Designed miniproteins, single chains, continued (5). Designs and how they scored, part 36

Each design is a single chain, and the fold is of that chain. pLDDT is the mean over its residues in the fold that is shown.

## One batch from the design tools (miniprotein)

Design m17224
Fold by ESMFold2-Fast:
Structure m17224 (fold): chain A 70 residues (1-70)
Amino acid sequence: MLSLYEHVKEIIEIWLEKYKKMSEEAKKEAIKALPEFEKDVLNTAKEKNASEEEIEEIKKLLEELKKEME
C-alpha cells in the first residue's frame, strides 16, 4: 500500500508526463483544470485524516507541479 504522499506524487508525475505530450490547446485546458485537481487532492487528503506534515508535503508537490506547468 502506497502512502498518501507517494500516491499523490505518482498521480502528479503521470499528469505532468501527459501534460508535456499535449497539444498547446489541451495544455491551456489542463492549466484551467489545475485548481479543481488541487482542491480534490487536498480534500481527499483531509478526508483520509492525513497529518499536517503530510498535507504540507502534498501542497509542496502541487506547487512544484504548478511551477513546471507555468
Scores: mean pLDDT 77

Design m17225
Fold by ESMFold2-Fast:
Structure m17225 (fold): chain A 89 residues (1-89)
Amino acid sequence: SSALQEALEKLLNDPVFQTMLEVLKEKGGYLSREELAEAVVARTGDESAKGEVLQILSFLEAEERNDIVESKVVDGQTMYRLGEELKKL
């Protein structure tokens, strides 16, 4: 829907989301939800970014946007890496 597309475009301009993508790009592999959130907090200096990272990941998972952030479950833990389309940037 156009509303979903607008939400995704706004997300791509979000500073927390940009930092999250940078962390995933530099890692080049999978990070847990906790590791990703902690890395974003460390880079931004903002503890509130942890909650925002969790909300962003939940949104992308609900909308099945594995092209942006790929998720998989390993030993009962959800792991995340940069999606293939964003690796081509």
Scores: mean pLDDT 81

Design m17226
Fold by ESMFold2-Fast:
Structure m17226 (fold): chain A 85 residues (1-85)
Amino acid sequence: MLVLSREEMQQAIQHLEGLIVKVKEWAEREKDEKVKKKLEELAEYGQQVLQQLKQRYQNNDQQGFLSLLEEFDKKMQEVADFVRE
């Protein structure tokens, strides 16, 4: 049960790299210290996820890659909900 191709995995890595850059830029401009800390934590977590995704891509671990993306999506949603409140 594979839902991601090699091309889709590479695209996901590139997308996450760009997202981490944007989150870091957002954190630098954020005036609310609580929101800033959440964005900094998300960027750090995203870097760790990115490193693991690259490793799973090299190992052709498509299931592990997808599971890690799903965990990151949940974390992104939690931070987005926090920032909106």
Scores: mean pLDDT 80

Design m17227
Fold by ESMFold2-Fast:
Formats: structure tokens, C-alpha cells, sequence
Structure m17227 (fold): chain A 79 residues (1-79)
């Protein structure tokens, strides 16, 4: 179900924004989406995105456009 996959990706992105991404969360969301096979890949992508977002916040460069672009990139990589 594409809708369940979209919901899982959205939940992982929210966790990534909040610096709460974990392998356990990725496995739970993967199972809910019927894509347990992607859990490790989603976790690695989430870790990378969380690090990039933390660096942008520290540098004072983050804005609504940058957040929206990062969200789209994350969703595209997991699609």
C-alpha cells in the first residue's frame, strides 16, 4: 500500500527532524509499510539527514524552503 509507505516515510522524517531516528523505529515503520527489507536503508538515510539538519541548525542556515527541500529529498530516496 503506497499510502502506508508514505505514512512510514513521513514518520521517519519527523523522527529525523527531532534527532530521534533509530533502527528500532525504522524496523517498526518498515513492518507497518510492508517493507521490513528497507528498514536498515531507511535508518542509514535518516541518520545522514539528521546529521545534515543538525549542522544546518547550528550554522543558522535552516529556513522553511530548506526544510521542504530536505523533506522532498528524503521522501524521494525512500520511494
Amino acid sequence: DEAKKKAAVAALYEATLNQKISLELAKKQGKLAGREDLAEEWYELGKKAAKELAELIKAGKIDLKELEEKKKEFQAQLA
Scores: mean pLDDT 74

Design m17228
Fold by ESMFold2-Fast:
Structure m17228 (fold): chain A 100 residues (1-100)
Amino acid sequence: MSLVERAREMMEQVIKQMEESSPDQTVKLMDEFVKQMEALMAQMSAEELRELRELLIEFSKKVTEILRKKNASPLQAARIGLRIAGLLADLDIRIRQLER
């Protein structure tokens, strides 16, 4: 199994858990997901990180949709959004470092 496929499975699992969770529980799920994703990203090649970037963008869209359906507060949505934005920023930095 590729690291990218493992990342996809982790995203699918988190989406499933979020659909069954309150917005407050989603923040805790996101903190755990971020830690696991950062550990996985540390093992990835630049090519795998570029593929992961596209998956994270789609993941962000799905998370936003779930939060809207759950009537999450703007603050709860912002906390989760900042965590995903942080992952994307770290990913972009890692890609730049690996392509030199």
Scores: mean pLDDT 83

Design m17229
Fold by ESMFold2-Fast:
Structure m17229 (fold): chain A 63 residues (1-63)
Amino acid sequence: EEERRKKLVEKAYEIIKEDIEKQGLSLTTAKIRALLHLMDEEKVPVTEAVQAVREAIKKLEED
């Protein structure tokens, strides 16, 4: 469970960072895109996807 959660956070982090830095998208748009990716590709419940995106944003703000 912890390993899976960590991988979801890392995936969301990569998506958000790339969308903001390479595509110039807003943080809000990048969050939505990462959330949809986790739900569609990783097939996780919305609650888990939201938590992963939130943790990814926290990591992005720290670095």
Scores: mean pLDDT 78

Design m17230
Fold by ESMFold2-Fast:
Structure m17230 (fold): chain A 68 residues (1-68)
Amino acid sequence: MEERSQQLGRDVLQLAANRAMKKRGLTQAQVDEAGLSPVDVFMADIMGVPLEEATAEALDAALAARAA
């Protein structure tokens, strides 16, 4: 059930991303202006990095390092 797994993952990720944005007091416009997505805000929150220093490349590299 690949479809179900994808939907569950998206739902959980969307909730976490929305909560991270809400906790930081960020709007969609501010996230967009920073060149990030709500998911990037959530990942930055997990990694404990400031949004201004959070880039997709840095987040991806850190996740890859943690995995292997």
Scores: mean pLDDT 63

Design m17231
Fold by ESMFold2-Fast:
Formats: sequence, structure tokens, C-alpha cells
Structure m17231 (fold): chain A 96 residues (1-96)
Amino acid sequence: ATEVSVKTVAAMLLLTSAVVAAYLGQIDEAIDALKGARGIVEELHREGYITPEEAQAILDEIDKALKAAKEGNVEEARYHAQRALRLLNEATDRYL
């Protein structure tokens, strides 16, 4: 596996974990997973593996999920985490 593939899989696993945690009402776990995924997405953008437009779209959904989770809105947190996961998959499909 390349470094980009490893980072992509790690971010996808963290976003999946955030979706599951939000579904189970585990707010702190969802927030931690979302923050982890956010950091990896920023690294993928900094290293040139995803475009600025792709990074902005993914990070916007992660930030919306984080805001919803902090407000206790588990349904919105899950929705935005799922959207971030889909966008990340689409942006990185060429590396997997």
C-alpha cells in the first residue's frame, strides 16, 4: 500500500467510526473520530493527493458533523459524517 492509500483508509475508518458512534449516541467518541479524520484530510490536501475543492467539500461536511455532535444532534452528526465519507471515497477512488 502507498502512503496515500494508508492515510485514505485510516480517514475512511475514522469517518465510519464517527457514523457508528453518532448512531449509538456516543458523542465524545464521534467528536474524537471526526477530529482524527479532519487531520488526515488536511494532510492529504497539504501533500497534493486531493484538490483544494475536494478538500474544502470534505472538511466542510466534517465541520458540520462536529458542530452537530457538539450540539447533541446525533442525527445531523451522522448525516454529515456519512456525506464526508462519500466525498472522501470519490476524491480518493483513483488511489485505491
Scores: mean pLDDT 88

Design m17232
Fold by ESMFold2-Fast:
Structure m17232 (fold): chain A 67 residues (1-67)
Amino acid sequence: MTKEELLEKARAIADGLTALGRPEEAQRFLDEVEKAVEEGNLDEAEKIVQRGTDALSAALAERQAAA
């Protein structure tokens, strides 16, 4: 995955988390991905993005269960 693809995915995940009422988590997640990318740690950025994807999926499942 390229730097641009990682940042694009990170933004999409952050937007999803913000829409679910987790803006602080979304901002922290985005900052972590941007830092890893700036440090040249693309493998680390990929892992952070995967963690963010899992968090978004869990948040969506919680919202559905709570409805």
Scores: mean pLDDT 80

Design m17233
Fold by ESMFold2-Fast:
Structure m17233 (fold): chain A 64 residues (1-64)
Amino acid sequence: DRRAALLAELEAKAAEVAAAFPDARVTVDPQTATPRVVAPTSELLHRAMVALSEAMRPLMQELA
């Protein structure tokens, strides 16, 4: 299934961002393909979210 393959790619991108921001938790909701980020500071949260959105943008367009 193409959607399942795209979700796997999103999970891989989320893992790459999580490795760059070890203090942040990055997950992808399998039902909505929506990334979720939790971080101890608002600054770290903002940076992680920006990195994640940029990495995932082309894959999210495919899911739309």
Scores: mean pLDDT 73

Design m17234
Fold by ESMFold2-Fast:
Structure m17234 (fold): chain A 79 residues (1-79)
Amino acid sequence: MEAVRKTVEEIRELAKKLGANSKEVMSVVAGILESQGLADEEAVKLLEEAGDFEGKNEKNGEVTKKSAELMRKTMLELK
C-alpha cells in the first residue's frame, strides 16, 4: 500500500497546486479505476478520504486525467 499512499499524496498536492476541487477529483479517479477493474477496495477508500481541498471545478479535468494515469500505473505495478 505504500505505492498507493504515495500516489494519493501526489494527486492531493497536484490538485492543491492547480487549485482543483480535490474531493471531486479523488471521487472521479476512484470511479474510473473501479470501472476499469483496477481498483483495490483499500485504494478507493484512500482516494475518497484524501479529498479535502475545495478548489475550482474548472481545473478538475486536467488534474483528474493526470491523476487517473498515475493511479492506474501504480495499481498495475502492484500486480
Scores: mean pLDDT 72

Design m17235
Fold by ESMFold2-Fast:
Structure m17235 (fold): chain A 72 residues (1-72)
Amino acid sequence: SAADALAILEAEPNADGVDRAGVLLLLAGHTEVVEAVSAFIRELKRQHPDDEELVTRQARDFLTARLRELLA
């Protein structure tokens, strides 16, 4: 669920946490959210190809905000 994905992001503030949340969201049918964050990550990697920590942090923040909106 979206709540479970949010819990994963809060507990694992790293690339593995983002990946696990994404998989859970795909299994829960939130395809649009996963597509949006994937597009955002792709653009971040284009702009910051050697800054994996920045990409992970920005992706996590983006996904967290979208999930909080879905749960509000």
Scores: mean pLDDT 81

Design m17236
Fold by ESMFold2-Fast:
Structure m17236 (fold): chain A 82 residues (1-82)
Amino acid sequence: REELARKILELADEYISKVDNEEVKKGIRSLATAVAQAILDGKSEEEVIELVKKMTEELAKKYPEDAEFIRKVGEEIIELVK
């Protein structure tokens, strides 16, 4: 689970490097950190996937211009967790 948490943070850092909006960068970093923490806390795969979906949609609603990019990040995180 530590390796999975690390991979999620690495994936988020890669996507953060591709976005120019500093608030979106912070949002993605916060999302990835919360998901990594849930994995480290021993949450089930189903619970982690639901958390990613919820946080991704909340972030996408907050930054509608970057919503497609934010949703893609969430999809990639879900693919790692499966």
Scores: mean pLDDT 83

Design m17237
Fold by ESMFold2-Fast:
Order: C-alpha cells, then structure tokens, then sequence
Structure m17237 (fold): chain A 68 residues (1-68)
C-alpha cells in the first residue's frame, strides 16, 4: 500500500491541480468501494504525504469529496 501510494503521488507531482483532484477522487472512490473507506483514507493520507504542498492541498480536498 505504502509503495503504491508513493508511486501514485510521484506520477501526480507533475500534473495540474484539477487533474490531481480528479485522479485522487477516482482512485479513492474505487478503493473505498472495493476495500472500504478506512483503506481508502489510509491510501489517501499516504498519497498526500508524498505530494508537493500545493498538490497535497488539492488531494486533501479531493479525498474529502470522495469519502464524504
């Protein structure tokens, strides 16, 4: 999980904020539907930890939207 979250964050680091938000929402909703909200939240936190600050904020907003 940790390594996959890091690789996902690395891929997103060069994307614009809107694409980051969309990718994070889709990924977290998919994980939540398949493995539960707690697992999706863990993945989301690991992704956010590995993103640049500006992208981390966008990802946090996307996680809140996906897991509301």
Amino acid sequence: LEERAKQFALALADWDEEHVKRAVRIALRTIADRYGEEEARRFGELVIKNLPPEKAKAAREAMDEALA
Scores: mean pLDDT 80

Design m17238
Fold by ESMFold2-Fast:
Structure m17238 (fold): chain A 85 residues (1-85)
Amino acid sequence: EVEEKIEELVKEAAKLISEELGIPLEVAERFARLAVYGEEAEDPEVAEIGEKIEANPEKVKEALEKLEEARKLLLKKKYGKEIPA
């Protein structure tokens, strides 16, 4: 159940970003989904999250690692490997 694991990692990362940066969970979830699924929606709220992460990388390192793990799982499911053919 790779989809369930990806969604767990996205939610865990979003919660950590929300708690550590004081951002609404809904906005943090949009950022997390963008980072994993590559959604192209340019959202000013999501851009502001990116700036806060750059200012406080150590606080959100765990969240970023979870997003990277989720992205690797998605790529393995979609392409059978971590990097697309």
Scores: mean pLDDT 72

Design m17239
Fold by ESMFold2-Fast:
Structure m17239 (fold): chain A 95 residues (1-95)
Amino acid sequence: SALEEAYELGYKIGRELARMEKEGVPVEELQEFGKKAAAEVKKKTKTDEEFLAFYIGLEKGRLEELGASEEEKKKLEEEIEKAREELERIKKERE
């Protein structure tokens, strides 16, 4: 599904950005990767729901690569749930 593709894209990008940060990759390489990543995100995220799936993947990938605690992962999941509720509220009010 498009949501699964957006999530997986985010997860991959989040892990790679965190890995590059950990390894002290030069700013020029980070900028080149960011440029390619931004182009792919624009191509794959056409709806707010797809962008939210991408963002969830991005943060999960980043936290896993950095070795974040279960408490930090739980806090992210709580913030994601709040964002999802707010998105649904906005959608219902604008119909």
Scores: mean pLDDT 77

Design m17240
Fold by ESMFold2-Fast:
Structure m17240 (fold): chain A 74 residues (1-74)
Amino acid sequence: MSLEELKEKALEGAKKLLETLIKEEGVPRDQAEELFEKFKEKVEKAKSEEELYKAIDEFMQELARLVREVRRAR
């Protein structure tokens, strides 16, 4: 699989995950879209699979923080 194909799959997976969290966990759409745009910029700048996996790890950590903040606000 090419790096470009991995990037496309990462962005598609992130978008689907965010839509699920908006629907199931009540994550605000504006905050989810901001997080997605930051992730997209990192993915587009990644020059290797290692850099892409680091971008995914950072995205997952930021997403976990967002979910915790949403739950704390309840």
Scores: mean pLDDT 83

Design m17241
Fold by ESMFold2-Fast:
Structure m17241 (fold): chain A 56 residues (1-56)
Amino acid sequence: GAGEELAARELGISVGAVRAIVRRLRAGTPVAEIAREYGLSPRQVRGAVEMVDLLE
């Protein structure tokens, strides 16, 4: 949805990567681990998933 597209643009990653990040967080993966795997800061990961959650 729009939240995934906005997060992808903001982070410079694909919409598919945003969906993978959201799935991992819902499965209980720590934000710090996801940030490391995707080359993002924990703040960037938190901001992106908050944006997605607000639009779902």
Scores: mean pLDDT 79

Design m17242
Fold by ESMFold2-Fast:
Structure m17242 (fold): chain A 64 residues (1-64)
Amino acid sequence: SPEEEILEIAKENVRHALRQGVPKDAVLAAAETLIQDMSKRAGLSKEQTEKLIKEVREYLEKLS
């Protein structure tokens, strides 16, 4: 689904940025921007977009 594809891309970008030493706050901001942009292009609702942002935030917290 578009939601699953966007989330997996966001998670990979989070993992890559953390490996490169990017600070967590910058990683989260970049991931949120990516999800917002991709969700808008995929025609997802605001509610679906917010859910994906929540899931990537929780993922980032678990990696730390």
Scores: mean pLDDT 87

Design m17243
Fold by ESMFold2-Fast:
Structure m17243 (fold): chain A 72 residues (1-72)
Amino acid sequence: MSPIEQLLQELRELLEKVKKASPDELPDLLAEIQRVLGEWHRLRDQMSPEQRREFWELAQQIQDILLEKSRE
């Protein structure tokens, strides 16, 4: 599997984890998300437009869920 395919797979798995996460699990998941975003910045130039769109869409879904779970 290419590094880009591995990164997309990790992001898909993180999306499923954040959907099921309790609030006390969020700090550890945020650390993993930050690592994946760092790798995306380094690999961005090697991604196809389709791969970049998928990554961005997955990242937005994760962010939306995190925002919802952080609301009182």
Scores: mean pLDDT 80

Design m17244
Fold by ESMFold2-Fast:
Structure m17244 (fold): chain A 84 residues (1-84)
Amino acid sequence: MEFARRLGEELGRRAVEEGLDREAALEEGRRELRRRFAEENARRGLANEPAPTAAEIPAVLEELERAFEEAFERAYRRAEAEAA
């Protein structure tokens, strides 16, 4: 959850500061989020650490994407207000 919020905050701010397309930045962030989630799950599997089961993955991803999108929107609005 922490990395999802952090990613959202960073990309939301950068989208405004660098003049990036909002939807493109959101899609890039979702792709990065899913990539990191898959890498962490693969690492945990190899290390015999607890990881979400196949049945749990959709719900966990939904929560991560929600946290990312909420953080992105907050950071985006803040950066827009600061740029005005």
Scores: mean pLDDT 79

Design m17245
Fold by ESMFold2-Fast:
Structure m17245 (fold): chain A 63 residues (1-63)
Amino acid sequence: MSVPQVPQELLERARRALDEARRESNSSNLFVIAGLAVQRLVKEGLSDEEASRAVGAVLGQLL
């Protein structure tokens, strides 16, 4: 399987969206936080697929 590289700019946006989602939801569920971050990125003009990929890449880098 080939995993496409996520641009650094999208990783920075995803990191910010995740931080904002954490503050808004105050939830310990990472999937809930990730979902809110994806919705935030979609509101910024990204597709849901691209937003999900960027958020997932940030979470993967933290693991």
Scores: mean pLDDT 74

Design m17246
Fold by ESMFold2-Fast:
Structure m17246 (fold): chain A 80 residues (1-80)
Amino acid sequence: SPKDQVLADFEQHLQQLLQQAKSQGLPPDVIQQLEDLAQGALTSLRYVAETEDEASFRETADGQLAVLDQFYQALLQQQQ
């Protein structure tokens, strides 16, 4: 389904982001914060996938990606 494709793409993005963070040598506690945020976002998105229409689901997915990307950028700036 379209929602399943968005979820798969979201999960792939999270995996890439976490691997990039680890390759950048970020501290383990910082990696854990990113992992916790990513896991929360994925759990929320899976819930929305089951309860909301496709448009609301896509809006939530886009919002969660933006929050994760902003958080990751902030972490990189704090480590420099």
Scores: mean pLDDT 82

Design m17247
Fold by ESMFold2-Fast:
Structure m17247 (fold): chain A 89 residues (1-89)
Amino acid sequence: KELEELEKEMEKIKEELKKLGIKSFEEWMRLMLSEVYGLKDEEKIKERIAELIAKNPEVAKLLKKVIENITAETYLEALEEARKIYEEL
């Protein structure tokens, strides 16, 4: 049930990544927070991104490196790594 919903959501994100690619850390974090964590509030998404950058610039650097290596084939691995880093905040 929940896994099936997550898989459908990941597939949509993978299709968008194939078209656009990874343009910035902020764009990736926005997608992660809205699509994976279900945040619907634009202001809360902006607040979370700002909080991540301000309180842990090292974590922001690590997430940027993860994003730089993301591909459609490695999306799930990159997403799981980003999730672990985000949850440590």
Scores: mean pLDDT 57

Design m17248
Fold by ESMFold2-Fast:
Structure m17248 (fold): chain A 63 residues (1-63)
Amino acid sequence: MWSEEEKKAIEEALKKYGMDFKKVAEYLKSKGFDVSEKQVQEYVFEKETEEGIKLLVEGVKKV
């Protein structure tokens, strides 16, 4: 289960590095979190899928 601090760190890294899961994982490790590239990838997959569906339902143009 992700802690709130871990989730914040992942979000910050994703904002900086996008889909570079390796860089995101390295960023988290530099902050002292025991997170693997695979775990970061799984988190991103779940979040992107949920957000993608939300955007489609809201009728938001991808501009």
Scores: mean pLDDT 69

Design m17249
Fold by ESMFold2-Fast:
Structure m17249 (fold): chain A 112 residues (1-112)
Amino acid sequence: MKIDLEELEEAVKDLSDEKFREAMERIEEIILKSKKASEEQKEFAKEAVDFVNSVDEPNKAAILLKVAEIANELFEREDYETAKELFEILAELAPSLEAIKENLEKAKEKLK
């Protein structure tokens, strides 16, 4: 299922900057531990954390959309553990977004 930017913006509109920054640090650690994540995906994670710590009003929805894209790509590469961990954080940040919950359940099912 495709995650729409407008739906993600609505889902994260009440997300605090502090909670978002803490989540981005967790996301970086998860992506960097993946043996199947590309160097470009790892570089994005590092740059995204640096960016959100350097600006007062980051575009949370745009950054999280890219994180969801990385999680889906890792799922397709059969890195189900990393995909699950990323979708768990995304579900914490955007609990109203059913597409994230459905992808999380698929990743959990693959791990049995």
Scores: mean pLDDT 84

Design m17250
Fold by ESMFold2-Fast:
Structure m17250 (fold): chain A 92 residues (1-92)
Amino acid sequence: ALEELERVAREAEELEERARPLIQKLAAGEPLSPEEAAELVALLEELRRLYEEMRRLLREAPLPEEDKEAGLAYLERRIAFLEELAERARAS
């Protein structure tokens, strides 16, 4: 249902906000401490799970196929981005 999709989207937004300072630090090429790297990896893995759940819910949502395709493509790009960030954080 759309309500479930909105709920998961809000959870993802909250996690992104918590991860934002660490993502910005990593994007700026600043070194992460081992503790910061571990925290970021954990947050990114949880975000990936939420985006995967959003993909599942979006496929089942009563939306036009065109809107579903656009949303799924967006979520796939976001998941790939999160996986790349997690690898970079682990390499720190």
Scores: mean pLDDT 83

Design m17251
Fold by ESMFold2-Fast:
Structure m17251 (fold): chain A 87 residues (1-87)
Amino acid sequence: SSKEKLLEALERLRETLLRLRADPSASDEQIAAAVAEEYHRLVEELELSDEEKEILQRYAVGLLLISLDRPELFEAYAERLKEEIRK
């Protein structure tokens, strides 16, 4: 289902960002580029529709920005996105 695909994609983006942020030598530009690559991979692997792509892109941008600006809020933000998908 659409909800299952979006939840899987969101979890994989969350895991990717946690891995990238664990490397203190990674620049913000490198992290942003890696997130964009993961987004495109998820779109292809999960065969996302145009509507699902737009939703996931907003989530990817939101997760990226929170991870850079307010990393202490990252997990809470990810949980709120999961709740939004489940509604």
Scores: mean pLDDT 87

Design m17252
Fold by ESMFold2-Fast:
Structure m17252 (fold): chain A 77 residues (1-77)
Amino acid sequence: SERIERLIEEISELTGVEREKLRREVEELRRLGFSDEEIETLLRAAVLAARAPGAETAEGLAARARLAELAARIAAR
């Protein structure tokens, strides 16, 4: 997925986390039944959280809430 690869690159650049580690996390999400569209949404939330540096941010909290909501929607499908 071109968009997923781009988002992994952006998160890696923002956080310094290795692309391999992020890729392993994405593969785990696929094993858990997340679709590529859902993974894109999760990664976009992660980019938003990574762009707001600090121990706690409103954006980081909102991103986590969005991830939890998305997981619940997957369970309903």
Scores: mean pLDDT 70

Design m17253
Fold by ESMFold2-Fast:
Structure m17253 (fold): chain A 58 residues (1-58)
Amino acid sequence: SPETQREIARLEASLTVLQSEIYFAQRVLPPDQAQRLNQQSQEQIRELQEQIARLKAQ
């Protein structure tokens, strides 16, 4: 449905923003601190990817 397509686009945009923030953190923070932030963000990335997959399966 058009509504589902819009929601997928919103979630994909959120995922892109989050990934961009992680890349920025890796460039400005010490490696160990950047790695910890990246690991913490993995849960959010996983949740977004799972939601996108569920919507695409419908």
Scores: mean pLDDT 83

Design m17254
Fold by ESMFold2-Fast:
Structure m17254 (fold): chain A 69 residues (1-69)
Amino acid sequence: MKLMEASQHLVHAQAAVNDEKNGAADTVAELLKMGDILPDKRAALEAAAALAKKDVKAGLAAANRTLAS
């Protein structure tokens, strides 16, 4: 199921934020992968990824809201 796959990428994105190595870049990559899995939500997930480049936590929150809707 596509939503379950996208949720897995969200978990990876959240884990990346807590990993100081490449948190922002890894979070952006996972959010973009979610957009590929959920084409109907792709634009919102791309916007969340762009937001994550400036504010990783805000980008994650936007992606989580997109999956919850």
Scores: mean pLDDT 72

Design m17255
Fold by ESMFold2-Fast:
Parts: structure tokens; sequence; C-alpha cells
Structure m17255 (fold): chain A 59 residues (1-59)
């Protein structure tokens, strides 16, 4: 379900991108496509794959 993910999105957005991706995968069991969409929303990235997004320099 996306509901608990959306409720915590503001808090999750504070995490570094790799930690956010791992949390979405391991805690929320989100599929890769959903993880990519969430990461694009919180980072403003235009990356089309998780590999490209995870290569972006951390803040």
Amino acid sequence: SLAPLMENLAELAKLPVPELANTLRNVYHAPEGAILQVLRLVTGSTATTLEELLKEKPA
C-alpha cells in the first residue's frame, strides 16, 4: 500500500537517496518502479532508472 509511504514521505525525504531507496525496498517492500517514482519526487531528479538516480552526487 502507498498510504503509509505517503504519510511518511516528508520524513523519508530527509534521508540520503541510498538510505531512502533501501528503506522503501526493505521496510515498505515497494517495487522498483514505485521506488524510482518516490525518489524522483523527493530529489527532483529526471533519472529514468534507479541505477542513474543512485549515481547522482549526494547532498
Scores: mean pLDDT 70

Design m17256
Fold by ESMFold2-Fast:
Structure m17256 (fold): chain A 88 residues (1-88)
Amino acid sequence: GEASAEYIRRLGREVAELILEDDEEKLQKAIDITQDLLSLAQRTLPPEYLVYFQRALDLARQSFTDPNREKIAREVLEEFEKVAEALL
């Protein structure tokens, strides 16, 4: 539903903002939020949604080694948007 899509979009923005701040503790928070969402999705959503959260998690982890935070934040938002569109 629309409310679920809005919630996922909001979380995607939060994760992206944490990545853009380029702070190690905030990058870890972005990973933790995305990992928790993947764990919740494994219990509550159809298997086809897990790929998007897994990609978002891999991108968040990449933020520790890749200095292009803007690109990673954008790609994370794209993965969350795919989940949000599927929930509409």
Scores: mean pLDDT 84

Design m17257
Fold by ESMFold2-Fast:
Order: structure tokens, then sequence, then C-alpha cells
Structure m17257 (fold): chain A 66 residues (1-66)
């Protein structure tokens, strides 16, 4: 359920004060911009404490499900 996972990550980023990043995730989802979505999800995961390599793989898996 990639869309739900992306929305949950946007909500998590917003709770941690990353409001602009959360909005960028929501905009990428609305526009179907999968390249921007992968980048913004990776950025959000890194900011939430996930290592870069793991964040990229998780973001790719989320985008693949959309």
Amino acid sequence: MGRLDALLLADAAEREGHTELAQRIRDALRNGDLESLKRTLTEALVLLGVPEDSAEKIAENIVRQI
C-alpha cells in the first residue's frame, strides 16, 4: 500500500517540524510525480533517522507500490 505509506511518512515529517517536506510529498503524490516522490520520501526517512542506503531502498519500494 505505497500511497498510504507515503502519506504516513508525510505526517511523520510534519510532526517533526518538516512542514515543507511533508507538503512536497503530498504534492508529488497528487501530481503522480514518482521521481520527486522517491526523492522526498528518501529525504524524509533520512531526517527521521533512517540511514541513507536503507532510506533509498524503502522509498523505492513505496514508489513501486503506487
Scores: mean pLDDT 85

Design m17258
Fold by ESMFold2-Fast:
Structure m17258 (fold): chain A 88 residues (1-88)
Amino acid sequence: MEALIEETARLMAELIRRGVPGTQALLRYLGLDPADPAQRELAAEALLELARREPELLAEALESGDFRPVADALKPIVAARRAEAAAL
């Protein structure tokens, strides 16, 4: 199960990096610009970090079809990564 969740997260991260239209609503919800490749990369890395920290949260979203808890859990991770980027 965990290995499948990790692979699913990698596939979702790749779709985010490529700016696939279905991922753009998520980036806007996170306060990111889906047209900016750097912000797409930030969102992709945040998703991979969430999958490593809370794989059960992604598993529950895949089972229920409700990704809102995943999107809400991504907000603080995105904020932390934006703060790190701004400090560099």
Scores: mean pLDDT 81

Design m17259
Fold by ESMFold2-Fast:
Structure m17259 (fold): chain A 109 residues (1-109)
Amino acid sequence: SEKQKKINEAGKKLLSLADAFIDLLERAYRESGGNEEVKRLLEEAKRIKTDIENAIKNNAPASVIKDLAERLLELVEKARDLGLYPFQFTALEKEVRKILKEIEEIEKE
């Protein structure tokens, strides 16, 4: 369906943001000398990425992609609270919030 195509495209955008977030966390982990809190965020971000990939593969409903976007947003906010790459994580938060708005518009269709 056209609605499912829009949901999957939103999911693919979210997946790209999850990849960017993971890259930033991997850099932060190396630069911090193995900070355990950064490691926990990285492990959780990788789980969210797997969940996004599975949601796209299984044509999950908009509500599932929305829940995953909200989970990613919460982790990005936690990374910002650690003071890591504040400009990059602020930009990433803004992009996740844009996807959340796109999903809400799809749900209204």
Scores: mean pLDDT 88

